# Designs tried in a protein design run: designed miniproteins, single chains. Part 37

Each design is a single chain, and the fold is of that chain. pLDDT is the mean over its residues in the fold that is shown.

## One batch from the design tools (miniprotein)

Design m1272
Fold by ESMFold2-Fast:
Structure m1272 (fold): chain A 72 residues (1-72)
Amino acid sequence: EIDKLVEEKNKATEELRKAGAEYQAARDKIYGSSDPELQEKYRAEAEQARARVTELQKKIDELNSKIEEAKS
């Protein structure tokens, strides 16, 4: 059902925006800290957020493919 795929894509797109903001915030914390231990922790947070961005981007790409196939 195209309508459900579009709704799921919209939700994933919203979550991607949030994950991107979390990634940027974590990066800002890395550059804002002179403590190597805190920098390592913030790098881990950034990597987690980046992985989430990657997963959401992949999900959106899959949904776009399904929507395109459903139109064909």
Scores: mean pLDDT 83

Design m1273
Fold by ESMFold2-Fast:
Structure m1273 (fold): chain A 81 residues (1-81)
Amino acid sequence: SKLERAIGEIIRAIGLVFEALHLAEKSGSKEAKELALEAQKLVDQATDYLKNGDIDKALELARKAAELGEKGVEIAKKALA
């Protein structure tokens, strides 16, 4: 269902935010930290929309959060290399 997809994408985004923040701290990458913090903001917004029953908006924001979190991870990994 759309609800299961939204929940799954929120969980994925949370994991990516955690990883990006951890790697940003290790690498000292300000860009990775900023991306992770923006992704966290979008996760919070997606969760609020989910609580209010707006599944489509929750899914949209969760996907954006995951994309930013993934970029943060990528940038931090490059900074560690």
Scores: mean pLDDT 89

Design m1274
Fold by ESMFold2-Fast:
Structure m1274 (fold): chain A 94 residues (1-94)
Amino acid sequence: MAVPVIDYSGLSDLELVEAFFDLAALVQQQVDEAVRAGDLATAIALLEQGIAQFERMLAYAQENNAPQSVIDLLQEAIEAYRARLAELRAQLAA
């Protein structure tokens, strides 16, 4: 499964937060399914795609002077996903 590319142009701060939660739920579901199947390589690829989309959301939020709370939310999510990615990479390397 592939993580969808989302067009953030013209979104309000609230719509951006809603898009974030929808994408986060989708990425988490797809990654958890891959992990349960024992497919760590697919789980890693899905997390990398998810992180890339969250980084695009963060860039859009920063460029459009979104509230600091929205920027903090996106940064915290990216860091949490990077931590999980590091854990899965360590499992694959073992």
Scores: mean pLDDT 81

Design m1275
Fold by ESMFold2-Fast:
Structure m1275 (fold): chain A 89 residues (1-89)
Amino acid sequence: KLSEEERKEFIKELKKFLEAVKNGEIEITDELIDAIKGYILKNIDDFSKEELKEIKELLKEFLEENEDKLTEEQKKKLEELLKKLEESL
């Protein structure tokens, strides 16, 4: 089970990662999306409702802002993740 510090660090790193992609510093890959999705889904029960809402909002903004940079498969993976986050709230 994730500690509070590990959960806060994940959200912090997720924010940094999403900003780096937006700024063109990091390329969006299938492996990267799968890693983020896998980590969140594996640990979904460990996050608070407020933390899950924050993660959901971050991913929604990311999807909207990077629509032209994402493949249809990558978009579907993120949409499925968002649905799982919503179901956990």
Scores: mean pLDDT 83

Design m1276
Fold by ESMFold2-Fast:
Structure m1276 (fold): chain A 88 residues (1-88)
Amino acid sequence: SADREDLERAKELFERALRAVEEGNYFEAEVDIGMLRILYGLAKMFRPDSRAVRALDEALRLIEKARTREQLIEALREAIRILEEALA
């Protein structure tokens, strides 16, 4: 389903962003997070009540609240967990 495809793509992007932050590659992390925001915007426009939109909304709100590298790493780990639950 489109919902499952969005969740799988989002999980891959969050996992890439997490690796990038851990490696100090903030440019790659910003690119991956930017792609996640685009994916969220498109999903919300066409399927606002979807499981993918709910999971992405929760995950991206955690990222938005992060103010330090350590907080961002924890937010990205929690975002991946949220997406894994939505995929189950």
Scores: mean pLDDT 89

Design m1277
Fold by ESMFold2-Fast:
Structure m1277 (fold): chain A 100 residues (1-100)
Amino acid sequence: SMKEELEKLFEEAKKLFEEYKELVETDPVKAHELHMELIKLLLEMRDLAVKNKDMEALERIKEFVEEILETAKELKDEATAEDMEELLELIEEEIEKLEK
C-alpha cells in the first residue's frame, strides 16, 4: 500500500538524518552525500503524498523537513538549510492546494 511505502521511506530518511547529524562536523564530505540522499528521499515522499492527495502525509513530511531545517541552522550547514527551506515552500504550496 502507499502508506507502507511512505513508512519505509520515512524510516530510510530518519536513518540518513541521524547519520548526517553525526558526520556534519567530523566528515563534511560524507555529510554532503547524505544531504543529497535525504533531499532525494524527501522529494520521493512529497511526490507520493501529492499523488495520493494525502494531507496527513504532507503535514508529517513538513514537520520532518522543519526538524531537518532547524538542525541544519543549528549546525551552520547553510547549503542544507537553503535546500530544506525550498522543499518546505513546495510542501506548503501542495498543502494549500488540498485545502481549497
Scores: mean pLDDT 86

Design m1278
Fold by ESMFold2-Fast:
Structure m1278 (fold): chain A 89 residues (1-89)
Amino acid sequence: SPAEVIDRDLAADAPQVIEDLKGATKRAVELAKQGKISEATAIDVAMRLLAGAVATAAENLGQHDLADKIRATLEEGEKAVDEAIKKAK
């Protein structure tokens, strides 16, 4: 089905998405340190949407370890952004 094709394509991009999440985390942390809290928060929202979509695709394909790795990368990123925002306030 078209949905299965989308899931396969999203899961295939997972290594790049993990790297993109790490890069987005660094950018959001730097923006938070500059007091740009709204911009840092917008990146955090985008990270959650992207990671959620790709992790769900991996889960649907039975790639549970990959889904867990994506979720762990997101959780580490969210914690880093939250700490940077907390320190900036």
Scores: mean pLDDT 86

Design m1279
Fold by ESMFold2-Fast:
Structure m1279 (fold): chain A 85 residues (1-85)
Amino acid sequence: SKEDLELEVGRLLIRLLTNFRETGKIPLDLAKELMEQLKRLASLSDEEEREILVQYGKSLVRQVLSQSGDKEFYQELLKLVKEME
């Protein structure tokens, strides 16, 4: 359900933010999982909610770019954000 996706996104976001506060870095595997769940949630959300989810996705992509030279990985995340809307 949409509610189950919202809870899963919240769980992943808290885990990611906790790691970021503790280490100054986000785990790339959690970033990808969060982006995939954000895309699923966006497909079930109204336009205003989708815009918020897209902004989260863009912020996540920017953080990944600041931490990693892995162009393939950030391009995968960019594709997921683009597919949200």
Scores: mean pLDDT 82

Design m1280
Fold by ESMFold2-Fast:
Structure m1280 (fold): chain A 85 residues (1-85)
Amino acid sequence: SAAAERAGYRATADALNAGIDQAQKELDTVRKEGERKIAEAEKLSPEEAQKVRDEYETKISELQTQIDNLQAGRDEARARAAALA
């Protein structure tokens, strides 16, 4: 039924939204950890600092891509649920 399909899409959107919240918290944690580790590495050498920057830039980029994909999936699920109203 349309009601069951709508409930399914809403449940999918809710699950994806929870995933977005979790990934955003991870992104904030990674940014803060990265800033701290870069500062500590800068006390040791410029080479160690650059290595840490490259590592955290990669992690941040991967998390941002994950968030973007989850947001797209959530918005699609919400649109499908709305179309069944």
Scores: mean pLDDT 89

Design m1281
Fold by ESMFold2-Fast:
Structure m1281 (fold): chain A 107 residues (1-107)
Amino acid sequence: SKEEELRKKTEELVNELLKEDPRLTQSAIDYLLENPEKAEEYIKRIKEAVERLPQLKADRASLQAQLENTRAELEKYFAENKSEVQRLIDELKAQLEALRAALHHHH
């Protein structure tokens, strides 16, 4: 179906984003999979949201270098900052809902 096609494209985009930023949490992945029609926009916004976390910026290059071997460690690393990541994801959801409202409910 069309929804299945969008889900597959969303999974491909999520995989590409994880190659660029393996620090994404499972909640961010789930959010993208739940919103396949907005996948590209959500991926960009989530990447921007992660960049806004000052405590995570310093180690970005080191975490990128460890992508293949330390995925579990990266998940643990992000668990320590999950509240901030979740807050930013919730903010992004609110921003998207406001955008949809501005389109006057005609989708």
Scores: mean pLDDT 50

Design m1282
Fold by ESMFold2-Fast:
Structure m1282 (fold): chain A 61 residues (1-61)
Amino acid sequence: SDAERGGAAAVERARAGDFAAAATGAYQSSKLAEKQGDTEAAERGREGARRAQAGEVPPPV
């Protein structure tokens, strides 16, 4: 899904050291998942955004 692709891209950006882009991507992915009714993916995206903001690589989606 678009949310899964966004989450994967956010992880890759964080691994490249671009935590700001990773946090933004993870947050946008969580909003898309929420709109699609995928509550679990939305929670993963929010957690990914929090970890990226802390300078950590988000967990795999």
Scores: mean pLDDT 74

Design m1283
Fold by ESMFold2-Fast:
Structure m1283 (fold): chain A 93 residues (1-93)
Amino acid sequence: SEAEKFVNKFVDEMNKILPELSIEEQMIAGSLITGLRTIYVSWQKDPSMSEKELLKTMKNFLQQAIELAKKLGYEKLKELASKALKEVDKLLS
């Protein structure tokens, strides 16, 4: 599915920046990966949830992640989450 490809790409891009992050930033990055994967796995187990509802849930999660990264000054996490949000918006169009 497009959602599966999106999640895998997000994890791959996050793993590329992890070595450049502080321990505190890596913990937040790990939470973002876990959160997005949990949303995806929950959707796979719920036959009533459409892929559009999955993508909307991912969009809401990414919007919250961007605001958190802004408050903490984590520019690389903010940029990656913002890029991911644009990709989700493209999948929703």
Scores: mean pLDDT 86

Design m1284
Fold by ESMFold2-Fast:
Structure m1284 (fold): chain A 70 residues (1-70)
Amino acid sequence: VKERLKQLAEKYGFSEEIYKYIEEGDYGKAARLMLQEAGDKGLPDEVLREIYKIAEELGILRTPAPAPLP
């Protein structure tokens, strides 16, 4: 989780605040701030999706399972 957040921040030029949260172990705050900045920068959906997956692993954001009935 930590490595993925850090790599995304470096790759897409996120703010130093995100790095601070990652170093402090506040992955939840790092992921939330990263989502806001990614949206503001107009980054592609693939990047947003990757950040959402990390946030889900941290228990911040949960996408409900799709309905079992097609």
Scores: mean pLDDT 71

Design m1285
Fold by ESMFold2-Fast:
Structure m1285 (fold): chain A 90 residues (1-90)
Amino acid sequence: MAEELREAVRELIENRDEAIAELDRALATAEAALAAHDSEEVRLVRDVLEALRAALEAGASEEELLELLLEQARRLGLEESARIIEEALK
């Protein structure tokens, strides 16, 4: 799991422009969903996607992206996700 997460983050960095384009599409979908129905869950997803996009745009490293994901997982109370990310950072 931790190794799979590390590989996924590395893939995002290696394909940064494509990852940003995919995040832009995901953000457009989230914004459309929020316009149709205001949902706290969708707002939280949008916030995470915006943070991830901004980090990729800024040239974040693998470690910086993992730290961002860890911070978001902890903020959302996703204990299992936080544990996996912590292992990926070791």
Scores: mean pLDDT 80

Design m1286
Fold by ESMFold2-Fast:
Structure m1286 (fold): chain A 64 residues (1-64)
Amino acid sequence: MEEYRKQALEAGKAGNGAGAGAHGAAGGFSMDDVRLGGELGEKEARKAGNEAGAESARAMGQWA
């Protein structure tokens, strides 16, 4: 679980929302974990100044 959350955060920071969602789905974890990953990814992307990545991570969290 933790490793997939990290992958989602990294993908979000890079602006790869689709990749973040795929890491979540592949991890076989709960929708709550996907939502948390999206929230963390959005925060990390915003800190990095990556608005597109933040919105992608947010969309992933909203999907869950």
Scores: mean pLDDT 61

Design m1287
Fold by ESMFold2-Fast:
Structure m1287 (fold): chain A 84 residues (1-84)
Amino acid sequence: SPEAEKAIKEAEEALKEAMEALKESKTIDGINSAIGGILSAIGGIFEAEHYLKQGDVEKALEAARNGARTARENARKARELTKE
């Protein structure tokens, strides 16, 4: 399913964003937020792949999109937490 493949790629890009946020994090709160983003992206990708193997495209899309969204939110928070 092209839509599910695209959603997984978006989650992979969100994973990269969270990893970059982790590399630039200089506070414990920033590090924890970035790690949360990484885990959310990985979880979303893994869950999406699992549902695709079962033929459940709708759940695969939900998993990948939710993982990407949460990863980006956590990456943003990590960047905010590197401030004062």
Scores: mean pLDDT 87

Design m1288
Fold by ESMFold2-Fast:
Structure m1288 (fold): chain A 85 residues (1-85)
Amino acid sequence: MQLSGEAISARNALLTYIDRIRLLIRQARETGDRSLVEEALEEVREALDFIDWQLKTSKDPQTRELLEYYRKRIEELRREVERLA
């Protein structure tokens, strides 16, 4: 199934957020640096804010479905970060 251009753009942005969050989680585990946990929580907040803004502005059903899917993934990452605190 071919994704719309809007859905592809949203997916690429969200994958970038996920990659940054995962990097910060890995570094926090390796170093024990609490500031990296706080930075990871900020990245989670920014990603969720991006999703909320896109859901308010997008009328594309594929984009909306993709945003809800990635919301769940980011919320799972938030719980992982919270376990490091």
Scores: mean pLDDT 85

Design m1289
Fold by ESMFold2-Fast:
Formats: C-alpha cells, sequence, structure tokens
Structure m1289 (fold): chain A 70 residues (1-70)
C-alpha cells in the first residue's frame, strides 16, 4: 500500500480507539498516522498534492485530538 493509504488506515484506527476511550492505542496510531502523512508529503513531487496531503493530515489530527480531549 502507499504511504498515504497507510496514513489513512492508522488515522481510522486512532479514531476508533479514541472513541472507545483507549487513549494509549489512540495516541500510538495517531503518531503513526502523522508519521506516514509526513513521509507521503516528502515523497510527493507535486506541490499542490503535497499541500493537500498536509491539509488532510491537519484535519484528521484535529478530529482525533477532539475525540481524545472529550
Amino acid sequence: DSLLEEARRYFELAREYARQGNLKEALQYLNLGIYYYQQAALQEPDPQRRQQILEEMERRSGEVSELIES
């Protein structure tokens, strides 16, 4: 799978663990998702696509953080 697909998968896992109140696993998968989004952005030669990847990372990070803080 692509780095971007791995990033998205880890963020979905982070969201589900956050919803369950499982903060340790939520944070572990959040960190993995951020890492893979950053790697995907670094490997993206198109600056517009790179910006889209980083914007997606920001939105998804915010969603998981809100669930963790609730």
Scores: mean pLDDT 86

Design m1290
Fold by ESMFold2-Fast:
Structure m1290 (fold): chain A 109 residues (1-109)
Amino acid sequence: MIPPELIALAQGLIENYDEELFDRVLELAEKAGVPKSIIDGLRKALREKADPETIALYLDRVFTWLIMKAAMGEISIRAVDAIYRAVQALAEGNREEAEKWLDEAEKLL
């Protein structure tokens, strides 16, 4: 079952879609080891304004991979938290907070 919080994030990302900053989220997630197929699927779903449930499914896959990489000691859990907070800020339309968390994630990766 997809967490309801991810459906809410997906709805916010559709309403406040910032392609430039969301591409930074996707670049950091790929650098952290999320498979390109998942990254490309999420990018396409957002650009085509897919259903929130579809976008939430891709977000769940992205964060599952990030948490797994952190659990394996390959990345910092602080980097995962920073990426999540950047996504939350983007869903709220808060560009300045999103940039702050993206910069933090980039330093930790």
Scores: mean pLDDT 87

Design m1291
Fold by ESMFold2-Fast:
Structure m1291 (fold): chain A 87 residues (1-87)
Amino acid sequence: SKELQEKVRKEAVQMANEAIEVADEVYIEMQEKKLSDEEGIERAEKRYGKAGAHLYAAMLYAKKKDFEKFKEHFNEALREIVREYEG
């Protein structure tokens, strides 16, 4: 139903917001290990899947003040989260 889809999407957005809050911690950890941006994204994908990789990339671009790429990666992360719930 549309109500179920809206509920799933709201839960996905909440999970994405929580991921954004921890993304800074992940970013700091990756920087402490002196990883490149690409290595950080690859590690996030292996650890958190495609949604996690896109969230990490989104936060990376936000720190660079590239808000167009931030929006692209953030939206892609939300799509991946929704796909996991919809099958």
Scores: mean pLDDT 72

Design m1292
Fold by ESMFold2-Fast:
Structure m1292 (fold): chain A 84 residues (1-84)
Amino acid sequence: GVPLSELVAQEVLDKRISYEEAVELAIELAEKATGKKLTLTGESLTGEDGTHVHFAVDADGRRYAIVIVPVGDKTIIAVLRAAP
């Protein structure tokens, strides 16, 4: 099948940060990469492995998923944009 999302921003931090700091950084990275302002919807998911997913929308109504994965002493941040 056709992928339902595309990766628009990714960062691997060689340190652990709070989920709040990770979400703020993810938004900054995605806004810089896309040129669009993102607004959090307030929807979120949490995984048993410590993964957090937060959802955002841009001014055109496109949906984004902000994925935060703690891996040992590192933090992985990825932002996915919904396919049109």
Scores: mean pLDDT 82

Design m1293
Fold by ESMFold2-Fast:
Structure m1293 (fold): chain A 94 residues (1-94)
Amino acid sequence: MMKPVVYVIASRSSSLAEKHLDYLIEKLEEEGFEVVEIDPSSGLTPDDVPEGVLVVVLDTFLGSSVASLLDGNGELLYGSLSIDDVVDKVKELA
């Protein structure tokens, strides 16, 4: 009955990126998660992510920079995982 919150860091810079992000959100919502989207191009800071939340990064190009910016704020998932693998990891960590 409690909806756990997942933070997704992704850019909607193209139709393909938007469809990929929408697919992840749909799968996470089907599993009972609430999703909060953050666009890293708007100047992501550690204060934008609460401590102890799950964080998913879909932009592998920015993965190392995002990890450095967050400095342990939440559990960071990135690095060429499939959407299904990301969903499974979120379910394990939630």
Scores: mean pLDDT 65

Design m1294
Fold by ESMFold2-Fast:
Order: sequence, then structure tokens, then C-alpha cells
Structure m1294 (fold): chain A 100 residues (1-100)
Amino acid sequence: SLEEVKEKIERLERAFEEEMERIKKEMEEAVETESPLEVQRKGSIALLRVMAELERVLLELRRLKKESKDPEVQEYIDKREEELIERYKEFVKELKEIIE
């Protein structure tokens, strides 16, 4: 049902946000305590990890979309995919500002 799909996606989105917030805090601490070169290294790894986590979430959304014949569910998933990609882009921008 649309309700069950919404609940699953909300859980995935919460886990994604929690991971991003953890990475952000770790990078903010690294800027204060680490060398500039080590900050750049950790930042590069963090960017790759966030990208991998986004891909994992997007693959799960695509699976949910394939399992549903309901156009309302498909439209909801498409909207969530767009919003997750925009959130990822915003987070990447925030992370780059921290490591500059």
C-alpha cells in the first residue's frame, strides 16, 4: 500500500540523514584537530561513502517502484528520489565548505 511504502521510505530517509549528520560532525572535528592534508583525505573518503549510501537508498527505491503497479506509489517514489538527490547535492556542498 502507499502507506507501507511511505513508512519504508521515511525509515530509509531517516537513516540517510543520520549517516550524513554523523559524517558532518566527524569532519567538523577533523578540521579542528587534524592536518589540512588529513582533512582532505578524510573528506574524499566521506564524499565517496555518502555517494555509496545514496546509491544504496536509490536502488531500494527503484526496487519498491518495480514491485508496485500503483501510479500513486510510483509518483511518490519519483518525488522522494528527486528530493534525496537534491539533499545529497546540498550535503556535498556543506561538506566541501567544511573541508575548504
Scores: mean pLDDT 87

Design m1295
Fold by ESMFold2-Fast:
Order: C-alpha cells, then sequence, then structure tokens
Structure m1295 (fold): chain A 92 residues (1-92)
C-alpha cells in the first residue's frame, strides 16, 4: 500500500539503489528523483495516480519521474532506475 517514502542520498551513484528500495517498499508507485543544488539526491515514492506537484522546485536542479511496480523483475527495475538517472543528467 503506497504512501510517500523519502530517502535522501549523497551522490549520483546511490540513485539506482534508492530507486530500487523505493520501488520494493511502495509496490506500484511513481518514483520521483530530485537533484538538489548542493548535489544531494532526494528520492520519493508516491501513489501512481494523481501525483501532487513538487512545492520546492526552486531548490531542485533536476527532477525525474518514472512508474515502478514491485512485480517488475530485477532487470526491469534496473532499466527503470537507469532511465531515472539519465533524466536527471539531461535535466541539467
Amino acid sequence: EPKTFVAVMDGKESIKRAAYAAAARAGDATIVVKKLKDGNIAIEAKGVKDLPETEDKREVVAEAEIKMKSSDSEEELEKKAEELEKKLKEGL
């Protein structure tokens, strides 16, 4: 049963692991990854439908969203985590 799950992690390399953890805990959820101006990464898992808009966009350098399911295979989760990482890099 998905609810907001937040993890703050330093550095870009931890983003995949945070995305996996969020997907595993939230089940069917939208994973939102935010790169902050100081280089920190914030990961949020929210319900799939009707995602509330980010209120702190001024503090965010880049933001990416993707839907993940707990039923996705490890391969599919890895692919989705890579997509999140690429979106953050392209958002710069």
Scores: mean pLDDT 54

Design m1296
Fold by ESMFold2-Fast:
Structure m1296 (fold): chain A 91 residues (1-91)
Amino acid sequence: GADKAAEAIEKAARLGANGPYEHGVQGGRDYAGQGARLMAKEGEGDKGSNAASHIGGTGALPAQLGADHNKEGAEKGSRFGAEGARYGAES
């Protein structure tokens, strides 16, 4: 049936426009945390600490990358939902 189309629309809505908005924010946060930890580990000891501090001082570049990735996901989700709605309307 149309179950997979309905699931795709629901999933796209949750990712893009409706549903747990906090999932996008959570993703950005997780990316920021992972980036900071990787930078700390790469520099090791005081050097890693300095690198992590520098990233924090520059406005958390990993957070911006995570936010951009979530924005792209939201855009794609929204477009996927619109496409699914068109299929439903034109059938």
Scores: mean pLDDT 45

Design m1297
Fold by ESMFold2-Fast:
Structure m1297 (fold): chain A 76 residues (1-76)
Amino acid sequence: SLQVLENTVEEEGDVATVTIVVETPAAASDQVAAEMIAAVRKLAEEKGAEVVSIEVTVEHRGTSAVVTVRATLRRK
């Protein structure tokens, strides 16, 4: 089953750091990572912000995987 472990936004001036961590079945990890990246890009567009960086880490743990997306957004 999919579990959201972290979903945080930290703002400092014109910069926002978005961290999303989910645990997913290993077979779904690539799809979940793609969906998380798409969600971050959509958030940036909605906020009028530029995506400075997106970091994706997938940690496989047997039949499950922990997918971490950490993005830096900058307001234009």
Scores: mean pLDDT 84

Design m1298
Fold by ESMFold2-Fast:
Structure m1298 (fold): chain A 94 residues (1-94)
Amino acid sequence: MGAAEETLAEAREKIAKAKKGDTIEVEVDPTFSPTVAVLLAIELARMAHENGLEGSTIKLVVHTDDEELIEALKRGAKIAQELFPDIKIVVEQV
C-alpha cells in the first residue's frame, strides 16, 4: 500500500518534468501483488496521457525473477496501451 503510493508520487514528479516523446522510468517494488502491478501500469499510462505526453514511453523497471509479477506488469501494459494508445508501456526486467 505505502510503496504503491510512493511509486505514484515519484512518477507524478517525473511526468510533470517530461515532454512529448520522453522516456519516463518508474521503478516497480518487487513485492507488489499482481493486481497492484496491473493497476499501476494502467494508472501511469493514464497520468502520462492526461498530461499531454503523446508518443512518450513509460519504462517499468523491476528487479525480480518473479514470473507472475512480470506477467502481471506485461498484462497491465497491454491493457494500458489499448486504453491510451498514445502512450507506450515497456517492462524491463533487471
Scores: mean pLDDT 83

Design m1299
Fold by ESMFold2-Fast:
Structure m1299 (fold): chain A 67 residues (1-67)
Amino acid sequence: NLQKEIDFAVALLALAVDYVTSKNAGKTEEYNKAREAMDKALELEKQGKVDEAIKLATEAHREIIAS
C-alpha cells in the first residue's frame, strides 16, 4: 500500500527531525530515543510490519515532544 509507505516515511522524517534538533540542543536522552526508534521502525518495515513501524515511530515522536 503506497499510502502506508508514505505515512511511514512521514513518521520516520519526524523522528529524524527530533534526532537532529535534540542533538543540536545537547539533549542526549531525547536524541538516543529518536535514533533507537528510527532503527526499530526501519527493522519492522523491512519485515513487512508497516503498521507496527508507523505506530512505533509515531508513539516515540509523541514521547520526545512531550519531554
Scores: mean pLDDT 86

Design m1300
Fold by ESMFold2-Fast:
Structure m1300 (fold): chain A 72 residues (1-72)
Amino acid sequence: MEARAQATVEAIARLEHAVIIGSKSMTPEEAKLLAAAAYAALLKGHEVSVVDASPETEKLLKEAIEKAEEEK
């Protein structure tokens, strides 16, 4: 797992408007970290936008969004 993925997760969690850039080259572990960051941002009422995400990354992000909405 790349240190870059953790830095991205932390950056996304801090932004009020998080733009998630997921690529098809993203590993499943990186996708899970991205989903965790989106979840944390959404719990704070922040907005999350996904750009250029693989189908697997999109699925994990959708699950994170649904969990965050349940915990509002």
Scores: mean pLDDT 63

Design m1301
Fold by ESMFold2-Fast:
Structure m1301 (fold): chain A 96 residues (1-96)
Amino acid sequence: MEKLVEAAKNFLESLSVSRYVGLYLRAIGLLLDHPNVQEYLESKFSRKDAIALVATAVYLASQDPELKERLDKALKADDGKEVLEVIMEAVEKLLK
């Protein structure tokens, strides 16, 4: 839990200087607005925890070259399913 909070804090601090601010906000918005994702997250997490988890996962995906390329392509295609899959893979890496 502490590691997740630290990662979320670092992500929020990076947003003000990130050239990818628009990409991060779009990924978070698209994922949270996806019906299946919204229903799943709301059933398992508080809104605050869901936002923190998604934001941290988007940041981690942006730091991995392979996940970043997949995320960029999915965002351009408005493919919420692929965005979710990339984000879930980034979350798995956070749990290492």
Scores: mean pLDDT 64

Design m1302
Fold by ESMFold2-Fast:
Structure m1302 (fold): chain A 72 residues (1-72)
Amino acid sequence: RKVYSGEELFQLLLDSQLLRFLNWPFPVEDPARAPELMRERRLTVAGLRAIPGASKLFDDEQLAALAAWLAA
């Protein structure tokens, strides 16, 4: 299995369109702003895992890496 960076994991999340299930207040077409807005929403590993379909796209280690990257 390919090892992904936090940025690559975030791009996979955007490409999957799963963020539409979060009642997102902005278009996800601006990926440069998405980490700021995720930080404001306090998106945690539990929050990411709760997105429908996320467990099929990411394992627990990848969700933790993505959450840590968003929090940085």
Scores: mean pLDDT 64

Design m1303
Fold by ESMFold2-Fast:
Structure m1303 (fold): chain A 65 residues (1-65)
Amino acid sequence: SAANEAALKELEELAKESGVIKDIEVSGGTVTVELEGDSLKASFVALRAMAIALDYGHERVVIKY
């Protein structure tokens, strides 16, 4: 959907800016984000990803380390 494409684009921009995201998937109501590790920076990036997901109406966010 257009909303999923827009969410993915913002999350890909976050990945480029942060340098700590390995992979992003947006599918249906779920956003999955894989991080480079369990750091404070990765934790804040996860929170930003959750905010983006919520803004586009996604109810489930999966964070992987």
Scores: mean pLDDT 81

Design m1304
Fold by ESMFold2-Fast:
Structure m1304 (fold): chain A 69 residues (1-69)
Amino acid sequence: MLSKEELEKEITLSLLLMYAQIEAKKLGLEGVPDSIIKKIEELVNKEDFNWKEAKELITKEIEEEAKKL
């Protein structure tokens, strides 16, 4: 089984991916681009993880992808 720390990281990753999916859908994207998913995975593994910064980064990246439509 995962350690408590690893379990918390997995929960955080899942919640951020759900947030990204909701933001993508609001802006007319069919889904979250793989490039953004990879950035979220990297962000969750940082020692200085911050929820506000993570959500701001995700929103910015999704808005930039939506501008390309």
Scores: mean pLDDT 79

Design m1305
Fold by ESMFold2-Fast:
Structure m1305 (fold): chain A 74 residues (1-74)
Amino acid sequence: SGPATIGRAVRHEAEKFREAAPEAPEEAVQALLDASERADAAPNTKEAARAANEGGRRFRELTPEELYRQAAAS
């Protein structure tokens, strides 16, 4: 699947995380949403994956480990 599939997957993760950990930093969730838009607009799957990976890394840097673990368990 192409960039749109990767973008949708990242957006879904952002929405799930927001629901599971509503107290999470808005910056962290926004990083995933921005990554989903970059992936969706990417010219190919490689660039879409790179955008998703960059967003995920920033999300991890901005999110307290406890909240990330809580959301992953949901």
Scores: mean pLDDT 80

